# Designs tried in a protein design run: designed miniproteins, single chains, continued (4). Part 38

Each design is a single chain, and the fold is of that chain. pLDDT is the mean over its residues in the fold that is shown.

## One batch from the design tools (miniprotein)

Design m13301
Fold by ESMFold2-Fast:
Structure m13301 (fold): chain A 74 residues (1-74)
Amino acid sequence: MDFHIPSLDEMRASLRPDDTVGQMLRKALDLVKPQNGFNRNIALGNAMTIAGERGRGDEGIALGQQVHSTGILP
């Protein structure tokens, strides 16, 4: 089965230090299989955690909530 929810460490490995928060959210969502609301929410939560670790927590929360509420990628 193509079931994959990336770990926090796997997400850290796929993200670049120079990625914008929007790029981080997009990359996190691309790693999720299958594409459904539950799995996407886990990926968004992990991406927001990494944004916070990089000192961009407020931006990560704002964009993550926007994607969750609208379904529209940044």
Scores: mean pLDDT 73

Design m13302
Fold by ESMFold2-Fast:
Structure m13302 (fold): chain A 107 residues (1-107)
Amino acid sequence: DTPRQRVERARGAALTAARLFEEVSPEMAERARELAARLDALLAAGQTDTPEAAALVEEALRLLTGAMIYERVKQMSSVTPEQKQAILDKMEESGPEFKELVEKLLK
C-alpha cells in the first residue's frame, strides 16, 4: 500500500459515506463531501505522505464505519438493551453526531 493508494481509497470512503448520509443527515453528507474534496486537493498536490493526509484518511474511514453501522442498525427488526448499548458505544468511536442518529433509530 502506497500513501497515494491510501488517500485514493479514503476519498472513495468519504464519497460513499456522503451518499449513505444524504437521506438521514445533510450535515454529515456535506462534511463527508468536504472531506473528499480535501483528499482530492492532497492527491492533486502530491501531498499524500503527510500528517494531514494521514489524519484525513482516518476521518474518512471513521465516517464510512459510522455510516455502515447506521445502515446495519436501520435494517434490524429488534434490538436488546445489551445490543443497543454495544451499538451506541461503537458509534461513540465515530463521533457524537453518529450516536444521536443511532439513538433516534433505536427509539
Scores: mean pLDDT 79

Design m13303
Fold by ESMFold2-Fast:
Structure m13303 (fold): chain A 62 residues (1-62)
Amino acid sequence: MKEKKKEELIKKGEEIQARIRANPDLEVTDEEKAYRAFLFHEKYGVKLPEELKKIIEDLLKK
């Protein structure tokens, strides 16, 4: 269950990252920031921001 959810979050993070790369001035929501932060954490070992950890935990529990 958790592994499949991680893959879903990574995929969404990649889609959001591609959109932001196409328009760097685009305002992003906290949920979009959470997806992107999770992608960077899983692929590059970037530390998760405290305010986004709760959103990520909630997404992983569903």
Scores: mean pLDDT 75

Design m13304
Fold by ESMFold2-Fast:
Structure m13304 (fold): chain A 68 residues (1-68)
Amino acid sequence: SSSEKRKLILRLIGLKLRKIGLEMELEVLEAQDQSNPEVARRIEEIRREIKELDEEIKEIEAKLKELE
């Protein structure tokens, strides 16, 4: 439905904005000394969260394509 499609679009926008924020944080961390285990751990945590967001974005985009 039109209402359901709108809800999915708004959620998709929110997820994409969160991903942009994480990608910006990742750029800052990758410029730091990665031999520091604290920096390396935070980079791995952010990369995992970006991967989870990409999977959720893909699922929502697939649902939007099915809602004709």
Scores: mean pLDDT 86

Design m13305
Fold by ESMFold2-Fast:
Structure m13305 (fold): chain A 76 residues (1-76)
Amino acid sequence: SAMEEEALRNAIEELTRGAAEHYGLPEEVVRPAVEKVARKALEYRLENPDASREEYQKFMEELYKELEEAIKEALE
C-alpha cells in the first residue's frame, strides 16, 4: 500500500510536469486530469492482476484519450 501510494505520487508528479511542458499550461491546470488517469491505471491493475500486456495497453490507450479530452476541456 505505502509503496503503491509512493509510486502513484511519483508517477503523478512526473506526468504532471510532462503534460504541463507539452501543452504549455500550469501544473495546477493539468494535475487533476493526470491524477484521475493515474488513479484509474492503478485501479485497473489492482482489479485485473492477471491482465495481459495487450489488455493493459488497450486500457491505457483509452485512458490517454480521456487525458487528452480533459486537457482539451481545460483549454476551453
Scores: mean pLDDT 78

Design m13306
Fold by ESMFold2-Fast:
Structure m13306 (fold): chain A 58 residues (1-58)
Amino acid sequence: DDNARRSIDNIISSLRQQDPQLADDVIQRINQLSQQGYSPRDILRQITRDRRSSTPWP
């Protein structure tokens, strides 16, 4: 939905300001998830979960 997409855009914008390399990695993952048929809401859940975990982005 629009709220999920906006949240994703805000996260990317913040990451680009703080860590451009990490922002690029997150964008790549978003594109991969979108290609696999994940909705913006599901993508946001994945991003939020991964940010709270100790596991770095792929």
Scores: mean pLDDT 73

Design m13307
Fold by ESMFold2-Fast:
Structure m13307 (fold): chain A 66 residues (1-66)
Amino acid sequence: GEGLRALGEALGALGGETFSVEQLEEAKSRVTGEGAELADELIEAARKNGGKISRAEAVGIMSEKY
């Protein structure tokens, strides 16, 4: 969907192999609707995992939504 695509582009712009809660909140600020809800899921996953999530894990979560 449009939200998934927009979030994917925002995460791509961040680069690196891991995303912190802070980086995911920055990505969320660039998306709306479905993308913002999906960003919230990534933020919660990062919080449960000591405040960060790998790019592979983030892609996995996003892939489960379509």
Scores: mean pLDDT 78

Design m13308
Fold by ESMFold2-Fast:
Parts: C-alpha cells; structure tokens; sequence
Structure m13308 (fold): chain A 107 residues (1-107)
C-alpha cells in the first residue's frame, strides 16, 4: 500500500468519526460548515505531507510539521467549536498518531 493510500484511509476514518460527532451533538448548519472547513484543511495538509515525503524530506521534519498543524487545529476547534472540542481533539489526536506511524514505516 502506498503512503498516499494509507493517508487517504486515515482521513476516511477521521471524516467518518467527525460526521458521527456532528450527528451526536445535533450541530447547527453553521457549525457543520466550520467542521467541513476543518476537514478540508486536514485533507489538504495530508496531501502536502505525501508530496513532501515523496520528495524525500526527513521523517522527523514531517513529524514536526504535523505537530505544528495539530496545535493550530486544536486552537481553531477550541475557539470555533467549543461544544465538541474535547471529542474532536481526541479524533484529531488519533489521526495524527496513525499518520506518524505511517511516516516512520516509510523512513
């Protein structure tokens, strides 16, 4: 399985969990829009990581970039989606751990 295929699988599981969270908390249309924007940011970032890994960037540098993005997303969810921020942060943390594991397998 390619690094791109593994990242798409991680994203698909994250998206599924995030959609279940939106239903569980009966999020408003406006909150769902914010959530969809966060999902798009995460997907775009994973595509950037794939491109950097394929160019031979060091795994440790990719992990640092991922950790910085995780911090930014955590701040954004705390500000924009406080009602679900704890559960959403747990979902994002699991995604980040799976991505780190994949990156280490390709180093």
Amino acid sequence: MTIEEKFEKVYAEMEKEVKKLAEKYNLSKEQIEVLNNLLEQARSFLKELVAKAEKGEATEDLIRLLERQQGRLFLQVHIELPEVSVELAEILTRMVEEVIKILKEYS
Scores: mean pLDDT 85

Design m13309
Fold by ESMFold2-Fast:
Formats: C-alpha cells, structure tokens, sequence
Structure m13309 (fold): chain A 98 residues (1-98)
C-alpha cells in the first residue's frame, strides 16, 4: 500500500510539473480539483484529466457540438485505458495483501 501511494504521488508530481511547464491553464485546473481529491489515486486521475477539462472548456467556448466533445472524451479514455487499468489492478492487489 505505502509503495503504491508513493508511486502514484511521484507520477502525479511529474505530471503536475509537466503541466506547469507546457500547459499552465491545465495545471490551474488540477490545483482547483486537489481539495476534493483526498486519495493518491484520485489526485493522480485529476492530474491525468486536467488537460481534457481544459480542452472541453475551450471547445464549449468556441461553440463546438456535443458530439465533438464526446469524441474528445472517448479518445482520451482510450489513450489512458491501459494506465487506468494498471492502477486499478495495483490497488486491488495491494488491498488483498492487507
């Protein structure tokens, strides 16, 4: 459990640093989500989805269709499906050992 929490926190920190450098607006979205995200897994997911939230917000302001927004969300989930599955499996394995 502790090792998984440390791994997730390290991954979150790395994503956050990359966001601050390459996409400051997405970093701000992540920071706004942090108070509601109390677990390392939730914080990691918030960091992963922050760029998606920014893009959806931009597309809404541009008047893009709901179909375009849905497609963007589906493509994001597809790209991150393996990572999300791996994290879920690691959490389940850690729980079985406690």
Amino acid sequence: MKELEEELNAKTDKIYEELKKNDPEAAEIFEKLLPEMTSPSQRYLAALVAPLYKKIEEMKKEGKSEEELEKLAEEFLKKNEKELKEIREKIQEAKKKE
Scores: mean pLDDT 72

Design m13310
Fold by ESMFold2-Fast:
Order: sequence, then structure tokens, then C-alpha cells
Structure m13310 (fold): chain A 100 residues (1-100)
Amino acid sequence: SLEEALRQAGASFTLEQAKELAEEVAKDPSKSIAGMGVLHVAMATGADPEVIATLAIGLAKSGGATEGMLERVRSYAREQGHEDLAKELEEALANLRKAK
């Protein structure tokens, strides 16, 4: 799987790649599971909180992220001292709830 491949390769996930993946999921919702998988791997491998937040927010805008995942990413960003990212995730979470 993509998730396993990223773990085995030790691949660093970049901000640019996070934006590109979010756009791909927006164009093709069938990629939502793959997008969520990459988000899980990025968090598990200790990727930059800005990269993780960017991907999570992008996936939320395309309907590819769950409320629980956004809450987890928000907590992670806050714990790492990124209050601005936590606020963006709170806005994304509120928008996701309004869309349901």
C-alpha cells in the first residue's frame, strides 16, 4: 500500500506534495482513502506539523477527511506549539460539520 511504501522508503512528505495530494483528492474522491493513509503515515513518522495540517485541511475541503482525524491533527498541532495551525484546523472542522 501507499502507507506501507512511505514507511519502508522513509520518505519525507513535503508541503508541496501535501497540497498536490489534497488537489488530487478534490478532483477524484475515490483517492480519499489513500489521502487519509498518507496523513496517518505522516503523523506516525513525525512529519512537520505544517505539512500534516496542510494535508488535513485540504482533505477536509474535498470531503476526504473525517471529523475525528481533523480533531487528532488539531491536537497534534497544538501540542507542537502551532496555535495558528490549530485555529485553521478548527475552521476546517467547523466547515466540515456545516457541509454535513
Scores: mean pLDDT 72

Design m13311
Fold by ESMFold2-Fast:
Structure m13311 (fold): chain A 64 residues (1-64)
Amino acid sequence: SDEVKQQVIANVETFIKELEARNAPQDVIDEMRKLLEQLKNATTRQEMLDVLSKSQTLYNDVVT
């Protein structure tokens, strides 16, 4: 569970850095940062995976 949380946090942080590098809209970056905060406070594996899924969808909608 802790290993999964660390991996998901790293993935979301990477998405944020890539969005910043691509000059994504500030609203999108702020939304992604809110998801990262939600992830840091997540206590179950399902909550962590739900945040990852939402973060990945948001990232893909902007870069694709």
Scores: mean pLDDT 82

Design m13312
Fold by ESMFold2-Fast:
Structure m13312 (fold): chain A 100 residues (1-100)
Amino acid sequence: MDVPLIEDIEVSEEVKKLYELLKNGDIEKALELLKEIEAKGESIDLALSYLLLGIYYLSRGEPEKAIPYFEKALRILSKLLPEDHPVLLFTQRLLDALKQ
């Protein structure tokens, strides 16, 4: 699955590390890093991390595992970003497509 948000916004080092772990299929290490990001509280980094986990599970053919991550990402993004932000719109569109 193409992840345009990685190219369209400046991404933190922690989110980049999460992306590489998921790209390599290192889900156990990715979930450990997610716990560290979660411990810092709600942030764009946490929202993007949830979005990446959702995309990972979707790419594996597991939409049932992806949906909760997209819902968590959308909840945070809706608080932190303008309604018309590309990342927010992308997350809404993805979740709507999965909940048909």
Scores: mean pLDDT 79

Design m13313
Fold by ESMFold2-Fast:
Structure m13313 (fold): chain A 73 residues (1-73)
Amino acid sequence: GAPIDLARVRAEIAELEAMIAAGMPVVEALPELTAALRELGMSPEAARLLPAADTTEEKQRKLAELLRRALAE
């Protein structure tokens, strides 16, 4: 497959963050965040950081920030 389009993934994450800021619950963002992590070729460490169904919104926001930071490197 082609290299991951990081610009596209960053744009999707930015849109997700904007939706969360507009009032979308972070738990509803989880499928999109999981898809982005999968597209990035999620490491075993990243897989272990995926929130469970009972994960707090703060933890899910932290995972989104970690993904954004990883893309910024």
Scores: mean pLDDT 56

Design m13314
Fold by ESMFold2-Fast:
Structure m13314 (fold): chain A 107 residues (1-107)
Amino acid sequence: MALDVDKLTEEELKRFEEILKEWVREIEERKEELEEELKKLPEEIAKLVKAAVALLKGEEEAAEILRELGYEEAAELAEKAVKGDLRARLKALALIQQKILELLAKE
């Protein structure tokens, strides 16, 4: 993988945490626009984006969505992320991104 999450230093982890907090703020500010764009996407991709947003917010719904879609590894990482595991959150986000790109490529 391009990013080795397990090799990140404590300083690098804190920097990622601040970046993720800014992304959550931007998502909340553009919530209505995001909801409108999701309606234009294929259902599975829309659900993966919703899971990523829930994961960024620390919502348990992220793991539920991922498990419903059959992405058990990402769901287990999302459950750890909700409990404060930042490395698990970054790994879950990377898996969601990979799945979205794979689904878009099947067009």
Scores: mean pLDDT 78

Design m13315
Fold by ESMFold2-Fast:
Structure m13315 (fold): chain A 72 residues (1-72)
Amino acid sequence: SDAELSAELTARATAKLKDVVARAGEIDGVSGTGSAEVTVSGDTVTLTYTVNGQTGTSTSPLADFERGLAAW
């Protein structure tokens, strides 16, 4: 279930990030622009994202991440 949820949240986060990057007027068509990886471990989610070559990582409670992702 964690693996399936990780895959689902990764797909959703990637789609949301690509939409956000596109609307922000970022350069499109560049490899690695607007990508995300989500790992679920029990009650904790680790998000690693890359936008225009800049990589960030955040950790949050699963419930908060799911609500935040749905709201974006």
Scores: mean pLDDT 72

Design m13316
Fold by ESMFold2-Fast:
Structure m13316 (fold): chain A 85 residues (1-85)
Amino acid sequence: MEEKKKELLETLRKRAKELGLSEATIKGHLELVEIAIENGLDIEELLKSDYEKQLELAKEKIPVSTYAAIKLREIGDEFDAELAK
């Protein structure tokens, strides 16, 4: 399970980079996916899903407060990246 989880996260990171997503968005997405897997989301279902479907599946498996906290951090990280330019 742990080895499959690591492989999944590496695959998702690569796909997200190919889509041109920011590092803040990628970090937030991977954190949501990790928590969703810990809450019983099937790794095989995630591997078959595109980015939007993965977010929907993850959101279903995590508390709203946890989702909101991760999204707020993602927004803050994105703001910091723009401010550093």
Scores: mean pLDDT 75

Design m13317
Fold by ESMFold2-Fast:
Parts: sequence; C-alpha cells; structure tokens
Structure m13317 (fold): chain A 65 residues (1-65)
Amino acid sequence: SMEDIIKETVERVKEVVQESIEKGLSREEMNLKINKIIREALEQIDDPKVRDELMQEVGKVVEEV
C-alpha cells in the first residue's frame, strides 16, 4: 500500500541518519543516500497527494535531526 511505502521510506531515512552519525560519514554522503531513497520512493508513487505526504513525513525526520 502507499501508506506502507511512506512508512518504510521514513524508517530507511531514519536508519541512514543514525548509521551516518555512528560511522562518521560526511554530511554530503548522508544527503546523497537520503536523496536516493526519496527519489526511488517517489518513482513508485503517481498520486501527487501521496507524493506530498511522503515529502512532509521525510521532512519531519530530517528536521528533527
């Protein structure tokens, strides 16, 4: 479901952020990994409302870091 795609994408972004901090990855490398996850998720979603919801949920995770 689209709801599951959003949830999975958010959790993957959280994992990349945590792993990047723990491994001492650069901000540039972390951003490249996050942007790849976002692009791959958006390519699976045709509904503009669902795309907007995904961007809002991911944005909340990144903002809380």
Scores: mean pLDDT 80

Design m13318
Fold by ESMFold2-Fast:
Structure m13318 (fold): chain A 62 residues (1-62)
Amino acid sequence: SSMTVTADVYQGADGTILGYVTLADGTKLVGKIVDGELVDLKEGDPPAGYKLLGKVTVKVTV
């Protein structure tokens, strides 16, 4: 299913941008932000050394 969520935006030292969300069931997902969608989803936390930039509204499909 697909939903709209607020994601935390993280940036690595190389400029890589990742979105991070915690779902209602407690599942933590990291993914790439592409055209307002959170894609290439993996369970877990952002990699070490990534800096929090802010928040963005994204679509996520799980």
Scores: mean pLDDT 84

Design m13319
Fold by ESMFold2-Fast:
Order: C-alpha cells, then sequence, then structure tokens
Structure m13319 (fold): chain A 88 residues (1-88)
C-alpha cells in the first residue's frame, strides 16, 4: 500500500539525508567565500534531490510523489546544513 511505501522511503532516506547534511557542512566549512559556501550547499541539495527521487521510484513510489518528497527532504537538509555551519 502507498502508506507502507512512504514509510519505507522515509526510513531508507534518513541515512542518506544525514550523510548529505554532514558532507554539506564539511564542504561548506572548506569553502573560501560566503558565495562559494552557498554554491556548495546548493549543489549538495541538487545531488540529494536526485538520489532521493531515484530511491523513491526504485521503491515503487509514483514519480511525481517521489520528486515532491525528495525536493522537500533536500531543501530541509540544505537548511539543516546551513544552520549547523552558522552555529559553528
Amino acid sequence: KLEELIKKFEEEAKPIVDRSIAEGVAMALRAPTPESQLLVLGVQKAVLRGELTKLGISLGLPKDLAQKMADKMAEEARDAAARAVAAL
């Protein structure tokens, strides 16, 4: 059922999101300027969105739903990475 697929997607996405946040923070801290820091976080968001969309489709989610959920998760991950960088 769709609800079970969504739950499985969220469970499998969590370690990917957590890793992306950690990598985004590390890369942003190594960026030489505020502009390059934002660029790095933007690239990480785009990569994560692609990975999560592919994962959702592979698990059997409808493409449109997978894209929508992936976009939201990638945006939240970018925001979390930006907040973590600002807190350091």
Scores: mean pLDDT 86

Design m13320
Fold by ESMFold2-Fast:
Structure m13320 (fold): chain A 61 residues (1-61)
Amino acid sequence: GKIIVVEGEVDEELVKKNGGEIVARVDGKTYILVPAEKAEELVEALKKAGYKVVAVHDVEP
C-alpha cells in the first residue's frame, strides 16, 4: 500500500471512489491509505481536483 499526504482538507467521497481511506488529519494535512495499484490513479484524481499532493510514502504490506 501507499500513504498519500495532501495539503488541507480532502473530499472523502473522491478518496473512497478511488479505493483510498483517510487515516489521519494533522498539521493541516490529510493522510490517505491506498492500495499500491490505485495510488497513481488517486494522485492524478487529487491533482485534477486542485489538491496539492505533498508526499507519497510506501507502506509495508
Scores: mean pLDDT 83

Design m13321
Fold by ESMFold2-Fast:
Structure m13321 (fold): chain A 80 residues (1-80)
Amino acid sequence: SEARERLREAATRLVRAIQDGDVEAAERYGRELLEAASKISTPEQVEEAKKYLERAIEATRKGDIDSGILYAHRAIEAAA
């Protein structure tokens, strides 16, 4: 599935952006993740992924990269 491939690519780029402390890139790839998820997952799963993604981005803004990565993985799991 093209959407599953896009989700995988967005997920990989999201985690890397958070590791780099790049909030702008994390927001971009987070949006791509949610767009891909909207095509293959339930609305409830997409909403859960959005909530974790918001926490991941907030943690990254605060320099809490470990929490950022943790929340990003939870967003990815919810999106799958």
Scores: mean pLDDT 89

Design m13322
Fold by ESMFold2-Fast:
Structure m13322 (fold): chain A 69 residues (1-69)
Amino acid sequence: SRAEELLNDPRLREVVERVLQRGFTREEVAEALLRLGEKAYTASEKELIEEIIDLSVEELKEAVDKVLS
């Protein structure tokens, strides 16, 4: 899958390993990398973590809307 391809891309290896070591899951990292697209290849550890947080906030907002509907 594209997620597996990105997680195993040698160009992303160092930043992915650092984020995983901080306790984020492979799924969270893969989703963030997919959303960053081309920006993933130049993303810092901070930028990758910020994308994971943004995705989590979007999921929370969607859950709130679903509960209140």
Scores: mean pLDDT 82

Design m13323
Fold by ESMFold2-Fast:
Order: structure tokens, then C-alpha cells, then sequence
Structure m13323 (fold): chain A 89 residues (1-89)
């Protein structure tokens, strides 16, 4: 479903952000998932495949969130992930 794809994309995005050392921004993305009622997926889709399954608006929001997270824009990244999950519903 688009929502499962959004959860996978956000989770995989958080792992990418953490791998570049942006741990606070990665945690903010994970917190956005938790606050929306989602647990980390056991079998997340690969990031690129998850993005392909998203509606255009949700894909743009998640892509911007990861870009901002990599720039250390923690609060903006969290808000964009929250909005992407709402759009993917």
C-alpha cells in the first residue's frame, strides 16, 4: 500500500541519515513514525523501491525530509515526514 511504502521510505531514509552521522535528525524521523502510530517495519522495502510506490506529493515530501535531515535541519525533516505519512494514507 502507499502507506506501507511511506513507512518503509521514512525508516530506510532515517537509516541513511544516521549512516552519514546525523543521528539527531535520524531519530527525529523515527519519532515522526512512532508519533503517527507506526513501529519500525520488520521487512522494510528498499528505499528506491519504496519511493517508486509513493504518490508524487508523498515522494517529494520524503525526499525533501531526507535532504533537510542531511543538512541538520531536524525539526523541518520531522515535519515533512509527518506530512508525507498523512498524504500516503
Amino acid sequence: SPLEAAVSAAYQGAKIVESFGNKEAAQAILDALKEAGYTPPENPLPFSEALKLLPDEARELITKAIKYALQGKVDEAKELVRRALEVAE
Scores: mean pLDDT 86

Design m13324
Fold by ESMFold2-Fast:
Structure m13324 (fold): chain A 89 residues (1-89)
Amino acid sequence: LGAEEERMWVEIQELSLAGSSPETLIQRLRDFARWHGGEITSREVDGNIEVDVELRRPDGSYERATWTISRDGVITEVTFTRYEGPTPP
């Protein structure tokens, strides 16, 4: 991630640590995705909320981050995947 993108990820972690609601965290992730011309999807899984954030870069590469957030707004897992070249599956 670029410095600006890293800052956004850090802000979301800080909001979680400050006791922000899941809705607040999801909205910040949505704002980040919109800033980068990306997409966001969310679903409830085993009492947690999974949020997929997909970003496209100017070089045609593609980045995906999956955030797992508890009902109490605690980030329990973050997975980053980057794809280079053609459109991802």
Scores: mean pLDDT 71

Design m13325
Fold by ESMFold2-Fast:
Structure m13325 (fold): chain A 74 residues (1-74)
Amino acid sequence: AQTLSTAEAFRQAAQHFSQTADLHDPQVAADFGRALSEAENQPAQAENNAQAILKLPEQDRVTLLQWAKDQRNV
């Protein structure tokens, strides 16, 4: 069961990429998806979450990663 808020899970996942990370880099997006699975205590879903994020349009993906990065700094 997911007990973390969306913001908290994204904040924890965002800790896996640096403040200078290129949010347009698909590797950064994939790493975020894997980190999100870890934050949600679902490591078996890591590759599925990475692929799901990579399937987002680039603009939506960048917006998502920027929002997560902003949550990390709160």
Scores: mean pLDDT 71

Design m13326
Fold by ESMFold2-Fast:
Structure m13326 (fold): chain A 90 residues (1-90)
Amino acid sequence: SAEEEARAIVDKKIAEAFALYERAVELAKEGKLEEARELAERSAELLSEATLGIGSKLLEGNLSKEEREKILEEGRAKSIAELAAELAAA
């Protein structure tokens, strides 16, 4: 279905964004701050794209774990719905 295809596409993009962020954290631990910053910025851009801008809020340092999970799920759900509608119209 269009929804299943949209879910797979969105989830893959979110997973790629988080993988880049994890790599950025490891580079920062190694003292490679410039390379870490570049990967963190790429992660932020991919997460924003995958969540229609909603997931960019996850980069705000004052959020609880529960608030982050809610923001991610809201962005994911909205992105899946929009992409599913686009795929169904094609």
Scores: mean pLDDT 83

Design m13327
Fold by ESMFold2-Fast:
Structure m13327 (fold): chain A 104 residues (1-104)
Amino acid sequence: MREIAERAAEEMLEVAKKASQEISKIDEELGQEFLALVGGALSAGLKRGLSIEEMTELALEVLREQKERALEKPEGKEAAKIIEEAARRIREIGDRYKRELEEA
């Protein structure tokens, strides 16, 4: 169980790292903050023993807040699109690992 949740978190963190790199080309501070907050949420979820579903929802909530923050700036629309794509990929990862856990 824990090993599957750890693999899910690692894949979600890789999505966040790639998104952070693209966001940082637009707004370096937003990109670094995005990575720190998503990484922090995933680490906290693992420490608390959250389910893959709960951990996924926690990460998606952080991404939603970061998208809202990006949209406070006129140039934030491109960053918001990157965050939306990252959220979609994280949801797909969560669904895949939840299914793996159910079949284990």
Scores: mean pLDDT 83

Design m13328
Fold by ESMFold2-Fast:
Structure m13328 (fold): chain A 66 residues (1-66)
Amino acid sequence: MEEAEKMIERIEKEANSLKNEQDKKIVLDTIKKARKYLEEGDEQKSANYLTAAALIVVGAKLEEEL
């Protein structure tokens, strides 16, 4: 649980560094869903949303390297 919370915090921090505000909003919304499922005890759904958020961050950063 605490390690998953640390990962959520790390991705939130990375999202806040994104230049594209739409990507930032999508990542933050996805992380909010991950946190909600984690609080409900659904670690699999939480992990799925966490993975999706991480992939969006990677994609957004790649776009910034144009």
Scores: mean pLDDT 79

Design m13329
Fold by ESMFold2-Fast:
Structure m13329 (fold): chain A 106 residues (1-106)
Amino acid sequence: MSELHQAARNGDVEKAKEILEKLKKEGKSVLAPEQIGSSYVTPLMLAAYYGHVEIAKLLLEAAKEMGESVRYPVFKNGVLYTALDVARLTGHKEIEKLIEEYIKEQ
């Protein structure tokens, strides 16, 4: 699991800021999925799942600066999921709203 995935899972805001600045400078994806167990998971999906609002804000702002899509679907149990679907399923309404606002500005 990448350092960004770990920061998103743990709600480590300061580490997330450090990693995102490095990725932006290197022109690397801030929303890249990684395989965790049997699923591909994005850092934004982890922030949505665990309810880390500030991490979600940081990821979306970095994605906006880099022109990345948050609608990238991943397979889980034969179904396509997005970070928006994860926020809705977990009831994290603030993160759901942040993702919807980002999508409207693309």
Scores: mean pLDDT 75

Design m13330
Fold by ESMFold2-Fast:
Structure m13330 (fold): chain A 85 residues (1-85)
Amino acid sequence: SASQREAGIKAAEELYELLSKYVSEEEAEEIRALILEMIDKREVSEEAKKKAEELVKKAVDKGKPSEDEAQEISEKFGEAAGLAN
């Protein structure tokens, strides 16, 4: 639905804001672009999802956010990726 799509886009934007604190703007944008492409095309390939998951994990490992922010990143990624289906 349009509402689910809007929620997914919002979650992707919020994820970008969180990740941009810990990684370069370019790295955060790469993750956002992948998620938005999945949402826009309604094509969630297992490869694209795994690639996005790997990039998010690398960002968290590199940035070492607080427990609260790491949980928020995980929630926003789950919302964005889940709503791309």
Scores: mean pLDDT 73

Design m13331
Fold by ESMFold2-Fast:
Structure m13331 (fold): chain A 67 residues (1-67)
Amino acid sequence: MSMQESAAKVAAQYLAEHHPELTPDEESREKLIELIVKEVEDAPDEDVSQKVAEVVQKLLSGELKVE
């Protein structure tokens, strides 16, 4: 997997454990992973972790939604 996909899956797992309301089923979890990957796909490998953290904060604040 790319660095972006690996980081997105780790972030999605964290969100599933602490905020299960964002990903109640497997399809929602897959959509969340795809959304995170899309948001960080243009970031260089060294910036991916920081970019993923920003996306997670936007999801928690409601600025960004899964769909």
Scores: mean pLDDT 76

Design m13332
Fold by ESMFold2-Fast:
Structure m13332 (fold): chain A 59 residues (1-59)
Amino acid sequence: MDTDRINNSRATLATYATTNGYTRTQAQIAVWDQAVAQGASVADQQAGNQAVGAIMAAE
């Protein structure tokens, strides 16, 4: 459990989104889709789908 690594990854994602003209939400969705494609667990896939839906609704 590395809270600092998670926070650093989020900061990197935010920078990437800003640099490439994406919203943070769009970049987060793309990163999550990649994680699912790489074989994330069923529980992680479910949590990610819920998170993606919540993020899209929050835009």
Scores: mean pLDDT 54

Design m13333
Fold by ESMFold2-Fast:
Structure m13333 (fold): chain A 99 residues (1-99)
Amino acid sequence: MMERLRELEEALLRVLGPVYELLREGVDEEEALEEAAKNSTLEEIRKAKEAAEFAKKEAERVIEEEASDSVIVQAAQNNIELMERLLEMLERIEKLREE
């Protein structure tokens, strides 16, 4: 589990790390996504999408199992929303890479 979590983080950071660095520097989101598409392979993008989807499903599982703990549920809901945003960005990057 711990080792897989690191691999998922590495897959996400490989594609989205540069995007967040550019956004922090004030670069427009569309330009940041275009740079990520230019610097990523389709395989790297697909692995990042798989990583985000896995993280989202794990957060959904936590909500189901820990429903009595409102703090844990809130943190898991925040993680689901984050993963959904990352998946949307990755989908856009994949389309830019293909087109």
Scores: mean pLDDT 80

Design m13334
Fold by ESMFold2-Fast:
Structure m13334 (fold): chain A 79 residues (1-79)
Amino acid sequence: MAEFYEKLAEEAEKRGDLEKAVQYYTMAADLAVQEGNYEKAAEFYRKAAEIARKLGRDDLASQYEKRANEFRKKAEEKK
């Protein structure tokens, strides 16, 4: 499921539809969290942050970076 939105995000980014790319990466990240794949969730939030910065949305980029760091830490903490 998350992979589906990742592909949509990559296609949107390739077309220069940066707002849609951010939307699809955040959808992929949310699904990765639901799947317990915190490493992928961190990766997708990081990509969303990069694209948000390209859009001049530094506020959103900072929020996505924070989420990426939170899930990265969670992925490194093995239960």
Scores: mean pLDDT 83

Design m13335
Fold by ESMFold2-Fast:
Structure m13335 (fold): chain A 97 residues (1-97)
Amino acid sequence: SLSRFERALLEALKAAGVELSDEEVREIVRESLEEAIKEAPNASEEELARLAVERAVELLKEKYGLSEEQAEKIREELTRRVEELIREDQRQLLELA
């Protein structure tokens, strides 16, 4: 099954009319996270997740030749979904207290 970040990317891709396999989504997410960690090795998990969004959009443009309109739609959708995941993780910390 896909991770939460992989699912967020898959749904953002669908919103932009882009169809990728689960394997392609996993590869984009893995490479995006690796590049984010290289760029900001001391960043928080939240900062790394936001950087990974930008790296994912860049990789999608490079590997699949997406239009600027598709890339911007994916950026907007993925950013919204990732920010919701960050908020849910913060809420869970409060529920454990």
Scores: mean pLDDT 83

